# Designed miniproteins, single chains, continued (4), part 82

Each design is a single chain, and the fold is of that chain. pLDDT is the mean over its residues in the fold that is shown.

## One batch from the design tools (miniprotein)

Design m14830
Fold by ESMFold2-Fast:
Structure m14830 (fold): chain A 70 residues (1-70)
Amino acid sequence: SDEDKQIVENFREEAEELLKKFEAGEITAEEARDRLELLIDIAEDKGASKEAIEKMRELAREAIEKMEAA
């Protein structure tokens, strides 16, 4: 749905901002992971679709993998 697309897009923007903060030395990969997991839990509690939650989990994994590979 368009609402699911917006939830996923907003989450992508948050993940990108966390990656930028990590690259700038402002946060750790652990802090970024905790923030992304919290946002996913909030979206799930608010009734986001299974498909949106799975996409958010994929985006979080990709962001954390990039941080841990650096």
Scores: mean pLDDT 84

Design m14831
Fold by ESMFold2-Fast:
Structure m14831 (fold): chain A 93 residues (1-93)
Amino acid sequence: SKKEEAEELLLTYGLLLFALDLIEKNEHLEEAKNLFELLKEAADTKEQKELIELFEKGASKEELAELTKKHLLELGAYSEETIEKALKLIEEG
């Protein structure tokens, strides 16, 4: 379902932000790497794979948020307001 695809994409986004935060803080780098490899293996959707590829290319948090928002809007499962609130909550931890 479109909602399930949106929820999986949001989860992937949140976990990528978590991994990026660990890398930026120079904390738990092995765990961050292992999480990233797991996310690559678990990615079922084109949207998840594109987001992971963007992360691998050294994308900023802003670039990851923009791509995630774009894909969520295209999926049409949630309103733009709901998407923006969800992304903000994930970013705030």
Scores: mean pLDDT 83

Design m14832
Fold by ESMFold2-Fast:
Structure m14832 (fold): chain A 61 residues (1-61)
Amino acid sequence: MALSDEELLARLVAVAREAAATEPNGAATVQSILDVAKEEFPDATAFIAELQAIRDEAEAR
């Protein structure tokens, strides 16, 4: 289905949160999602900041 950029970014954040909570390498998975978000949606600064926070939390556990 066709998603708006906002809906797609919201789904990426949800996937990142789940990976951070459930995956032993969650930080690496979230970093990959963050890299894609930075390349495809560089103006989505709030979503990029949220993904960075999720990545940092996953790395800290």
Scores: mean pLDDT 78

Design m14833
Fold by ESMFold2-Fast:
Structure m14833 (fold): chain A 74 residues (1-74)
Amino acid sequence: TNSVRAVGNAVTDATFEGTINGGVTKTASKSGKAGETVIIEVTGDGAPLSSTATLKAVGGEGVTAVNEQPAEAL
């Protein structure tokens, strides 16, 4: 499979980006509110199931990134 779920707890209201490290990287975005669990499914062409996904708040400066987790890490 070529999809990974980026999962974490939002520490602020923001738009979050999921990026996969493997194959042809694709980015997906989702809005989240502080205190919510943010889940973004990211697909990378040729990415193995062992690939990791990074979840970050858009803009990055002054906003804490949420946890980086592999597929099905909840």
Scores: mean pLDDT 59

Design m14834
Fold by ESMFold2-Fast:
Structure m14834 (fold): chain A 93 residues (1-93)
Amino acid sequence: RSELLREVRAAIAAGDYERVLEIAKEADPSTLGSIEMALWLAGAPPELIREVSLIALDKLTDEQLEEIAKQRGIPLETVRALVERRRANIEAM
C-alpha cells in the first residue's frame, strides 16, 4: 500500500500519467482513494483524475458496497444509486 503510493507520487512528479493509470488498474479500492487524493494535491490534469475515479468505481464489489451501506447507515440500493450517479457525473466531466 505505502510502496504503491510512493510509486504513484514518483510517477506524478515525472509526468508519467500512463504509469499512474497502470498502478490504479492494479490497486485495491482503498488505495485508489489515496491515489485520487494524491492526484488532486499534485494538480494533475482533470482527465487523469477522471480516469482514476472511473477505475475506482469499476473496482467496487457488492461486498464493499454492503459494507459502505452498513457504515453510513443507509440502504444498499441507495449506495448503488449514488455510485451510478457518481459514475454518470464523472463521465460527463
Scores: mean pLDDT 76

Design m14835
Fold by ESMFold2-Fast:
Structure m14835 (fold): chain A 96 residues (1-96)
Amino acid sequence: SLEEIKKLIAEAMKTASPLVQVALLALLVQFLEPGKAYTREELIEAILEVARELGIDLSREEIEELVDKLLAGEGLSEEDLKALFELEKKLREIYL
């Protein structure tokens, strides 16, 4: 269910750095609209909307900087990427 997905992401965010929080928000955005191609600007706006809905206190400027780092492949370790991949897999299993 969608509520279980949101709950799982909200739980993961409690222990996440700001960069990982933005990566989790991007994952949620892509999961909610699978197959949609986002421009940088569309992705930032979608992340801002979801962050607001989840009560996450990240400014537009912080989200823009963190999105740019993610798109450049900066700041996420192999361990962070593996954790995000496993979370996405778990979210797919819940949605079925």
Scores: mean pLDDT 74

Design m14836
Fold by ESMFold2-Fast:
Structure m14836 (fold): chain A 76 residues (1-76)
Amino acid sequence: AMYLIEVTSSKPIDKAAVTAVIEANGGKVLGASAERPTSDGKYSLLFIVQGAIDVAAVKAALAALGLEASIKELKP
């Protein structure tokens, strides 16, 4: 499966830490965006991920880092 993962934070996002969380949970990061400011003054990163990931575990691990995550499965 493929996923689009959007990560947002009030602080600059550590791309390497997010990648490590995704890969520890069965994902392979195929690509990531440049960090972007949001309209609310937050920071956002988008990740394209391949693999069978545990979506709930990834969200919980990212939340433990103070990050909000939106995960969308992409059609094959």
Scores: mean pLDDT 79

Design m14837
Fold by ESMFold2-Fast:
Structure m14837 (fold): chain A 60 residues (1-60)
Amino acid sequence: SEEEIAKLEQKISDAAMKKDNEGVKKYAEEAGAEVPEDLDVLDADSGQELSISIHDAIEK
């Protein structure tokens, strides 16, 4: 649902702000998203792809 997506995005954003790669991965996996093994929260492209994957996993 839209509400669940927003809440998970907030958790991921908080983890990314703390530079917590493992936290970002955990919340993304909770959402059912495809998480790359080489995820780097400091890499803008990785963050964008992860966000799209999370949205698709929850909504579809």
Scores: mean pLDDT 65

Design m14838
Fold by ESMFold2-Fast:
Structure m14838 (fold): chain A 99 residues (1-99)
Amino acid sequence: SRQQAQQLIDQGIQYYDQGDYQSAIQYFTQARDLGRDDPYISAVSNMYISAAYTLMGNDDQADQYADQMRRDMDTLDPDQRREVVRISIDVGRRVRQHR
């Protein structure tokens, strides 16, 4: 369900904020797969997976998940798309602070 997918995203964010990027990616991947029919859940999950790979120094994987996020965003309504953009700005700021 969307609620279960959101809970997995929230847990993934906790691991991400602690610098445990491998565990974070595991939770975000589970959220994405559970929320497969929800492009918002998919976009947010792919965004955090991309950010985690960036911080791990795996730019090829980061680019692949960023591209998937952009494809997900093309299917969102304008309000959901604006929300994903707001989250992406915050995530990008956090990535720069960790470098």
Scores: mean pLDDT 85

Design m14839
Fold by ESMFold2-Fast:
Structure m14839 (fold): chain A 72 residues (1-72)
Amino acid sequence: MVERSVSKTAKTPDGKEVTFTGSVRGPEEYREQVEEVAAQVKKDVDDLAKNAPKIYEEGQRLAELERALAEA
């Protein structure tokens, strides 16, 4: 059995940490495929971590607008 894990931590604007984790497991016969998928997962995790602050900020901005409209 072959196991590969990838994790990346990003900080949100409110000072909290978000950790993105991906893991791939498979039989030793598929070691090469497991490592290939793990490499792809690493790229996806890196992209999510890179964009996490922007996604969080946009969501928070929309929530603020909704709150302002509710108070109006």
Scores: mean pLDDT 74

Design m14840
Fold by ESMFold2-Fast:
Structure m14840 (fold): chain A 58 residues (1-58)
Amino acid sequence: SLSEFQKLAQEVLSMDLSEEEKKELAELRRAVITAPTDEEQARAVARYREFLKEVVAK
């Protein structure tokens, strides 16, 4: 799951996003990578995916 998340995050870097959107996604990605527990990591991944969904949907 983490490797799948990292692949998704890498794909996002090639997307046509605003600087503000890229900054927020980078912060959300950092929260996933630095999460101290599996449960908190799952929550951080969910937040990242939800924000990405909003950005893609405009």
Scores: mean pLDDT 79

Design m14841
Fold by ESMFold2-Fast:
Structure m14841 (fold): chain A 88 residues (1-88)
Amino acid sequence: MKKITLTVKAGETATAKIDDNLEVRAALSADGDEVTVEIRDKNGNIVGTFTAPRGTATYEFEANGKKVKVTVELSPNGDTATVTVEVE
């Protein structure tokens, strides 16, 4: 299992490689109302995309025969989000 955690601030985008095949990109809106998370393959194709409001949201899907779990924690004031991606 691989686990990656990103922190993103209002109006910013953060990107990290999960492994050689998968990358996560998280963007927090400038108003702090939503986080958009994209999981991309090594060729840049979007294999999963989610939008999360303030609070905690979890989304699960399958990519490359593995389970991918994305947890988004967007602060009550919308200033900061933590995005955790787990791959089994």
Scores: mean pLDDT 82

Design m14842
Fold by ESMFold2-Fast:
Structure m14842 (fold): chain A 99 residues (1-99)
Amino acid sequence: SLREEVLRFVREHYGEEAAELLGQVLDLAEAELAKQDIDALKADLLAVGEPEARIAAIRTKEDVWELWLERLLEILRKGVEAGLPEERLIEVLREDIAV
């Protein structure tokens, strides 16, 4: 699954602690996604600049989840290229859990 790919990438390039914490963040994000209306999720994606054609292709909440994971993986790859340390990723993830 794309979730397993994201967690493996973080474990290999950032570290185990960041991967475990990200797993917790993803569990919370998936629970919040389950509470939202799909039309509201599509409107939010449009508002943050996702292409209309990509949004029109979304049929299920699983499609939204896969798109979020694709974007997360892109951001994480850029972080590795920029030399972002595990400790900084952990700080960001802990802030997301605390809210």
Scores: mean pLDDT 81

Design m14843
Fold by ESMFold2-Fast:
Structure m14843 (fold): chain A 82 residues (1-82)
Amino acid sequence: MAEELREIRKWLEEQGYSEDAIRAVLGLALSRGLTLLEVKSIVQFLENLAVPKEKMGEVLKRLAEQAGIPLASDEEVERALG
């Protein structure tokens, strides 16, 4: 888990996502136990739906809320990363 979350963070940073977007994605990944490949698939799917990069965090938070999926807090993510 911790190693997977670090790889997800690194990839999002390399793609130029904001800290807010990175926190939302990591919160979802920790909450659902997502792999890097699953995260890439979700992000690319949303990009194909014309979700702007700057709104990625907002859209993910909205989708999680609508699906009844609790996002892990920033503190929970930091604990998981070590």
Scores: mean pLDDT 82

Design m14844
Fold by ESMFold2-Fast:
Structure m14844 (fold): chain A 68 residues (1-68)
Amino acid sequence: MSPEQKELLEEAQELEEKLFAGEATAEDLRRLVEILEKLAEMEEDPDRKEALLTWAGFIRAVAEGKEA
């Protein structure tokens, strides 16, 4: 795993903790989506790539709900 991937994973974990605590803003969720999509681009395992993109899609939907 690259140092960049490790930093992105750590940032994603902090943002996920905020989401599960109910503290995440719409901007936090957009940032989490951006990180998950970048991680998916760097992922070589198709199953893990699909999981990352699926999770990013879910977070994007949650962010849209917060903007409404």
Scores: mean pLDDT 79

Design m14845
Fold by ESMFold2-Fast:
Structure m14845 (fold): chain A 62 residues (1-62)
Amino acid sequence: ASPFSGSELELAILAQELRELGASEELVARTVRALKDGDRATARELLTQAGFSEAAIDAVLA
């Protein structure tokens, strides 16, 4: 059982949103890892390199 922190639930929802946008499992895993580390800049860059729009990135990283 995990500690069920709010950030963990938010990351799980974000991972699902990325999958629905067509992100690969590798991209989802890397983005979630960056966000767990507090590195939103790396998360944004990964999504940009994968071809996601600024609007889509802003929606999922809110």
Scores: mean pLDDT 76

Design m14846
Fold by ESMFold2-Fast:
Structure m14846 (fold): chain A 86 residues (1-86)
Amino acid sequence: GSTKKSIEEALKLAKEGLEAAKKGDYTKAVGLLLLAIGKGLDAESQGNEESKEVYDIASKGILYALKGDFEKAEEYIKKIEEMLKK
């Protein structure tokens, strides 16, 4: 997919992961984390460094949400939103 599609997908995963963690749905949040990691690895295998970077940011955001650091999770979501504006 295009880099823009990867940014849109990563943003969706990060937002859904934060929402799941806030609700205490840790099974869903972990599933979304693993999906983001897998998509980052797929992008890396295809030489798509920009797509890998955005999925890495999404994964880190979900990890902070799982730790209960919702402020840091929201900072990572904002990073992805800024990438989408470019």
Scores: mean pLDDT 87

Design m14847
Fold by ESMFold2-Fast:
Formats: C-alpha cells, sequence, structure tokens
Structure m14847 (fold): chain A 59 residues (1-59)
C-alpha cells in the first residue's frame, strides 16, 4: 500500500497543474479514506504540501 501511494503521489506531481486539481477530486471519490491518507502522507514526504492540502480538502 505505502509504495503504491508513493508512486501515485509522484505521478500526480508530474501532471499539468490544471489536471492535478481534477485528479485530486477524482481520487477523493474513488479511493477509500485509508488509501487517501496514505497518498496524503506520501505527498507531504515528497514536499507536495499543496497537493496534500488539496486532497485533504476534497475528503
Amino acid sequence: MRERARRMARSLGTLPESVQRRAVETLSQVMSEDELRLVIEALREEGRDDLADALEASM
């Protein structure tokens, strides 16, 4: 799970900014709360606090 979350976080970070916003909203709808928390932690570890905060706001 954690390694999958890290890969997801890195993939999210490589998307264009406009696509990142929509991807965050989509992930909040299709992933479980536990999976979302792992992705949020991975994003913070990668220094992507902006995306982590957006994902938390979408939960």
Scores: mean pLDDT 77

Design m14848
Fold by ESMFold2-Fast:
Structure m14848 (fold): chain A 75 residues (1-75)
Amino acid sequence: AAPKVIGGGYADTGRTPASPEEARLQAIRDEAANHAGRVAAERLKTAKNLDEIAQASREAAEEGHRLYQERLAAL
């Protein structure tokens, strides 16, 4: 039998939207977070010192915020 996930509530906590609009906003937040993570990973590949690592993290956060704002404006 397929394993029945008992107590998957933590994985789904905050993932059960009360409305379709809430589901859309959650998807936008997840998209922005995933984009920031990809940008950070890519920039960290070329980072050679702590200053460059800090810069990569800052730029990734800015890119995620830009995408989030753009998606909200498109709603």
Scores: mean pLDDT 70

Design m14849
Fold by ESMFold2-Fast:
Parts: structure tokens; sequence; C-alpha cells
Structure m14849 (fold): chain A 69 residues (1-69)
């Protein structure tokens, strides 16, 4: 399980420079969707899994983080 989180974190670091700046006027929902997709693409490239599978992994990770709020 820890390796999964480490891979997602590394994919997030690779995706972060590709994200637009977040401002008060930004479409935060669109930015979050873009971040999720970019992270999934980087995860898929790193692991060789499908983009769809990577998106599910990233989505589950985000939901786990949000469930505590």
Amino acid sequence: MEKKKELIQKATELAEPQLPDVTPDSDIQAILEQAKELTAKELAKMTGISLEEAKKIVDEYIKELQQQQ
C-alpha cells in the first residue's frame, strides 16, 4: 500500500509543473480535474498501466484523503 502512495506522490510531482496557477477566480473544479488527469497520465507512464486504471488509482487516493474532511 505504501508503494502505491509513493508512486502517486511522484506522479503528482511530475504533473505539478503542468498545472495552471490557482487564483480566487480560477475554476477550481476544472483545475482539480486537470490535476487528476495529469497525475494519472504520469502514473501510467511510470508504471505501464492503462490511463483508465491510473485514473481509478488516483481517484481512490483523493477520495481517501477527502473522507476525513
Scores: mean pLDDT 72

Design m14850
Fold by ESMFold2-Fast:
Structure m14850 (fold): chain A 84 residues (1-84)
Amino acid sequence: MKVDLELTAEQPDATVVIRATGEAPSEEAKKEFEAALQGTRDGIASLNTPLTPEQAAKLAGILQALGEKLGFKNPKAEVTVTPK
């Protein structure tokens, strides 16, 4: 199953965009991955301090590793921080 998601977290001084793509091996794996992406977005949006580019890169790596662990084909995750 194809996953192609873009989630936006608004912070006071920054906009954070989470982009994730890949092919899920099952509906359950897709659901778990999407829930992790949404949880990450909500967590970022709850912060009063802007996410740093280094923190964004680390989160992208964690999300990509989760996709691999869930058996996704060609999992890719990116987290981009744009200052306001």
Scores: mean pLDDT 83

Design m14851
Fold by ESMFold2-Fast:
Structure m14851 (fold): chain A 94 residues (1-94)
Amino acid sequence: MQEQLDKIAENGKKYAIKLLEEAKKKGLLKEETAEKLKETLEKLPIDASEEEALERMAEALGVSKEEVKKIFEKAEEAARPEMEEKRRAAEAAE
């Protein structure tokens, strides 16, 4: 049970990092901003809540938690087609 919770948190963290990379690739985030957010996510405990993650990222950038949420929302919207294509490719690999 604990291992499954850790795995979910780890997968969420990896997904967030991938969203930041795609946003950076599409020019939606400055390289320095994307790198700071990635470093903050990588340094978070595996059991950190979404709220705690948002607070740490907001502090690292010197912005509000709402601005961090907007960054991820825009990144997810922009990366959604690519992430969906990767999911379909993974399903087709079986």
Scores: mean pLDDT 69

Design m14852
Fold by ESMFold2-Fast:
Structure m14852 (fold): chain A 90 residues (1-90)
Amino acid sequence: SVEEILKRIEELIKKIENPFLRKELEILKKDIERLAKEGKEEVLEKVEEGLEKIEEILKKEEVDYKEISKILVEMEVEIALEYMKRWLGL
């Protein structure tokens, strides 16, 4: 559910101290809130997968923040591609 995804993003923002990653998560949260209003379920599944990977990384003794950033970028690309398809009529 969208509410569950947003709650998971908020929990990640609380756990991650890196200001750049926190900003990326804040942007992701706003993009997901927008997507929720448009009913785009396929993109939400990819976001859930990315959040699961980030949550697993945060459970490790040494947190790979570079890998977290990569996953966040990959989720944003998927969101951007979905909006572009709408704009191009594809």
Scores: mean pLDDT 80

Design m14853
Fold by ESMFold2-Fast:
Structure m14853 (fold): chain A 82 residues (1-82)
Amino acid sequence: PIARFLEAGKEAERLREELKEELIKMGASEKNAEEALELIRQGKSGEEIGAWLAEKEGLDAEKVAKLVEEYKERLKALEDSL
């Protein structure tokens, strides 16, 4: 049903914004947080994104990797529920 599709879309948007906010709280710029979200969309691993943000802005690579993998898991669970 269309209602489930719209609800899932809103939840996916919320998960995306939560990850962006968490990365910014860790010290990422808005630009690099958005770039990290794009890298996730391109299929990059949490480890690759964590290493990239550590190099660019000195973030904790392990903590970033964990946040990215948790986001990907939650997004997959949402997609699997459709």
Scores: mean pLDDT 82

Design m14854
Fold by ESMFold2-Fast:
Structure m14854 (fold): chain A 80 residues (1-80)
Amino acid sequence: SEEIEKVREETRELIFEEAELTLKAMLLYELRKIALKNGDLDAAKQYDKDLDKVIDESNKVGKKTEELIKKLQKLLEEEK
C-alpha cells in the first residue's frame, strides 16, 4: 500500500540520519582521544561539547525512528 511505502521512506530517511550522526560521534570520540593524548585540553573540551550535541540530536532522531518503526510494524500486520 501507498501508506506503507511512505512510512518506509520516512523510516529509511531517519535511519540514514541516525547512522550519519553515529559516524560523526565516532569521529569526534576519536579526535577527542587524540587531543587528550597530545595534551590539548582545549580541543578535547570542544570535542566533548560537540559530542554532547551530536548525542542529543541522535537521541531525538532515534526516538522518531522508533515511533515510525512501530507504525510500519502495525501497517505490515494489517496487511496479513
Scores: mean pLDDT 84

Design m14855
Fold by ESMFold2-Fast:
Structure m14855 (fold): chain A 96 residues (1-96)
Amino acid sequence: SEAVAEVDRAAALYREMVARLEAEGKLTPDQREAYDAYLARLEALRARLAGLPADSPEAQRALARARALVRAMERWRAAGGTPEAMEAAVAEVVAE
């Protein structure tokens, strides 16, 4: 499924972003907990999508959201990978 593949891509990029911030000592415990919660939401979305037809409206909406998250994370990487830029990228995806 294209939707599952894009959610997997979004989750992989998100894990890379969090790991980089952690390695640079830029994460507080509260930020780490919030980021782990977002990863759990992506994993739950992937599990739901694995059972849906690829042409379903839910799968198409999830694909669009995953693509938006991938674009936001690529912009975060281009902006130097700060926690503030990451918060802005996540907020853009949540804003519809």
Scores: mean pLDDT 74

Design m14856
Fold by ESMFold2-Fast:
Structure m14856 (fold): chain A 84 residues (1-84)
Amino acid sequence: MTKEERDAAIDKGLARVEAWEAEHPDATPEQRARLAGFGALLEWAKENPDSPFAKKIIDTLMSLPDDATPEEIFEALEKLVKEL
């Protein structure tokens, strides 16, 4: 995987998470905390490209369709966080 492909996958995930937040101003504090956690996780993956866990995050994002909803990305990342 090239750096460009990797960064594109992470940026796509971050953009969808941001869109979900904008669409759900009534989100619960718990949902907002999870959203912030996932954003931090994606940023961490971008900073740590050689991490096996970062690869798992990227593979998960790349397995989602280009039109994946923010909720689908949120659910996929939630499964990864549970492995921590």
Scores: mean pLDDT 71

Design m14857
Fold by ESMFold2-Fast:
Structure m14857 (fold): chain A 87 residues (1-87)
Amino acid sequence: SAAVQAGINAFLEAANALLRRFRAEAEAIVEKYADDPEKRQQALEELARRYYEELLALIEEFKKKYPEAAAFFDEKAEALRKGARGE
């Protein structure tokens, strides 16, 4: 339906903006810790955890705003959880 697609499109725009922000932060971490691979790895792992939490919160927010698209958001949340486990 048009309502479901509108919710999906709005979510994808917000998710892409979030990804661009975290990509920029990752680049800054790589530059800052160019000579310190241990601190670089720790900082990137912490950044990945924050990204996971913010993206999951975004999915829950959009599921509440667009309940017609709940199945899509549940699928995205499950894919995100699998990704966080390395699958």
Scores: mean pLDDT 88

Design m14858
Fold by ESMFold2-Fast:
Structure m14858 (fold): chain A 85 residues (1-85)
Amino acid sequence: KEELEKKKKELEEELKKIREEIAKLREEGKLEEAQKLVDKETPKLQLKAAYLASQLSDEELRKVANLNEEQIKTIKELAEKYKKE
């Protein structure tokens, strides 16, 4: 559980920094740079998020994140890839 708490906290900090940087770029009218940041960081964050999300039930994922079946499937696939590392 200690390791999961560390991973969760790290992911929350990374998500917060990325969201803040994206918001800053959008506020400055740098939409292309904001999209480039999303494209670059999203795969890394998705892999980490998928692993953590795999600890949640499908119902929790549907309600908390408004995820559809396709998105839930993607999260589970990414979590499996993360475990192999």
Scores: mean pLDDT 67

Design m14859
Fold by ESMFold2-Fast:
Structure m14859 (fold): chain A 89 residues (1-89)
Amino acid sequence: LKEKAEENLEKIGETILETAPNSEAAILTELAKYRRENGLDPENEEDRKKLREKLEELKKKYPTELPPEEAEEAARKVAEVAKKLREEL
């Protein structure tokens, strides 16, 4: 389940990067992938610091923001994958 959810996030990220390479959705997708690969918890202060550093790096790489509708869609897809991981636990 974790492997499949990780593959789904990778596919979503690849699709976003192909269709909107300089976008907030691409940043959010890469950040979510980084969080999962390193087992980071957004509620943990130390992990939050690492996420903030990664976010800053990604913002430099992807300086463009998406319209709210597209950002919401990307966030929804990421949330569905996160929910699937919670169901596994």
Scores: mean pLDDT 62

Design m14860
Fold by ESMFold2-Fast:
Structure m14860 (fold): chain A 96 residues (1-96)
Amino acid sequence: AAEREAAREKALLYFTKAVKAAQEGNWDEAKKYIEEARKALREAGLSDEQVAIAYANIVKAAYLASGLPDEEAVRIAREEALKLGLSKETVERIFG
């Protein structure tokens, strides 16, 4: 539906804004945009697991954009994925 397509475009827009805010060192703004992207992914009809996976990847991308080392960004993304209820096995498959 057009509404789901609009929600997907909104998620991409907020993802882009989150990465830019993170690059600029504005973590409060980056976190706000990450949460808006997560909401838009739900509106697009993604499952809770798909939203959690996408959210963790957005968090990883934002931390990488802020200049964190890959290992540290992956560690934070894994912790966020686990907090959102993803299994250790799923987290290892995505980030291992």
Scores: mean pLDDT 82

Design m14861
Fold by ESMFold2-Fast:
Structure m14861 (fold): chain A 75 residues (1-75)
Amino acid sequence: SKKEVYEEARELLLEAHRALMEEADTARFYEKILELQRLMDENPELKDELAELAEYMLRTSDPEALERRFEELLK
């Protein structure tokens, strides 16, 4: 379902954000982005929304702000 896709994207983007911003783990960041790309390929109707969420993750320094954005989408 759309909700399940957003929940999976949420986990992937929060882990990517933590890896990049808190751990400086570029390998883990890249791994999570590739998993997100697979999710987008499997759900082409949500591709633009998932791309926007990835862009938002790269622009925010606050993982709680990213979490709140997902909470709004899952209502």
Scores: mean pLDDT 78

Design m14862
Fold by ESMFold2-Fast:
Structure m14862 (fold): chain A 83 residues (1-83)
Amino acid sequence: SSTDRAIAVLERTIEELRALRAAHPDLPPEVKAQVDAAIAELERILQRVKANPDDVRLITLELFRALALSSEVYLLLRRHEKS
C-alpha cells in the first residue's frame, strides 16, 4: 500500500540519519543533541503513521514534517564538515 511505502521511506531515513550520526563521532555535544532529538521526533512520526494507516492527510503532513527534519539534520552535519 501507499502507507507501507511511506513507512519504508521513514524507516530508511531514520536508519540513514543514525548512520550519518555514527560516522561523525567528534561532533560538538550540542549538535549531537540536536541530531538525536530530530531522530527521536522522526521515530514519533513513524509511530503516528503506523497508528493511523488509513489517514492519508495525516500521513502526507507527517511525511512533509519528516522531510523538513531530515533536511535540517543534513544541513547541520554539512555545516560542521566545512569547519
Scores: mean pLDDT 84

Design m14863
Fold by ESMFold2-Fast:
Structure m14863 (fold): chain A 85 residues (1-85)
Amino acid sequence: KTYTYKVTFTGKEAENIKKAMEEKKTLPRFLGPLSENEHLAVVFDGKTKTAKVVIYSLEGKLLAEGEASKVEEKDGEYSFTSKLT
């Protein structure tokens, strides 16, 4: 059982990703609810230019952590894929 998440940052989020890369900082972003009891989030590392998806329970427990992958720029947007096993 492997889930592949493709995340794309556009507009204001793309500007935030670019700034994090320039400053070499980590940028956490919540993407929203994955289910009634799970929240999907992204952690972007501006120093390595990689990102991963993470899943938290409503109690704030880390349930799953995806593999980090390189963030790619295309047409002013930033995207990456992360796999959860």
Scores: mean pLDDT 76

Design m14864
Fold by ESMFold2-Fast:
Structure m14864 (fold): chain A 71 residues (1-71)
Amino acid sequence: PLSEEEAQKLLKEMLEALGYPPTKSIQEAITSPDEKVREAGMLASIAQVAPEVAIAIASEEQKEIIEKTLK
C-alpha cells in the first residue's frame, strides 16, 4: 500500500498529465464535478490500499505514473 502522501503525489501527477490543477485531497478529487478528476482520485485511492489493482485497471499512461510513484 501507498502512504497518504504518496497517493496524493500520484493524484497530482495524474492531474498534471491531464492538464488539471491539483486538488487539496483525494476526497476532493473523488467528489469533483469533472469525470476525469474523479477517475484520477479513484485510482489514487485504490493505489493507497492495493497498488496492484490500480495498475490492473489504469490506462497505459496512468500505469506509467503509478509505476514511477511506486519506485
Scores: mean pLDDT 77

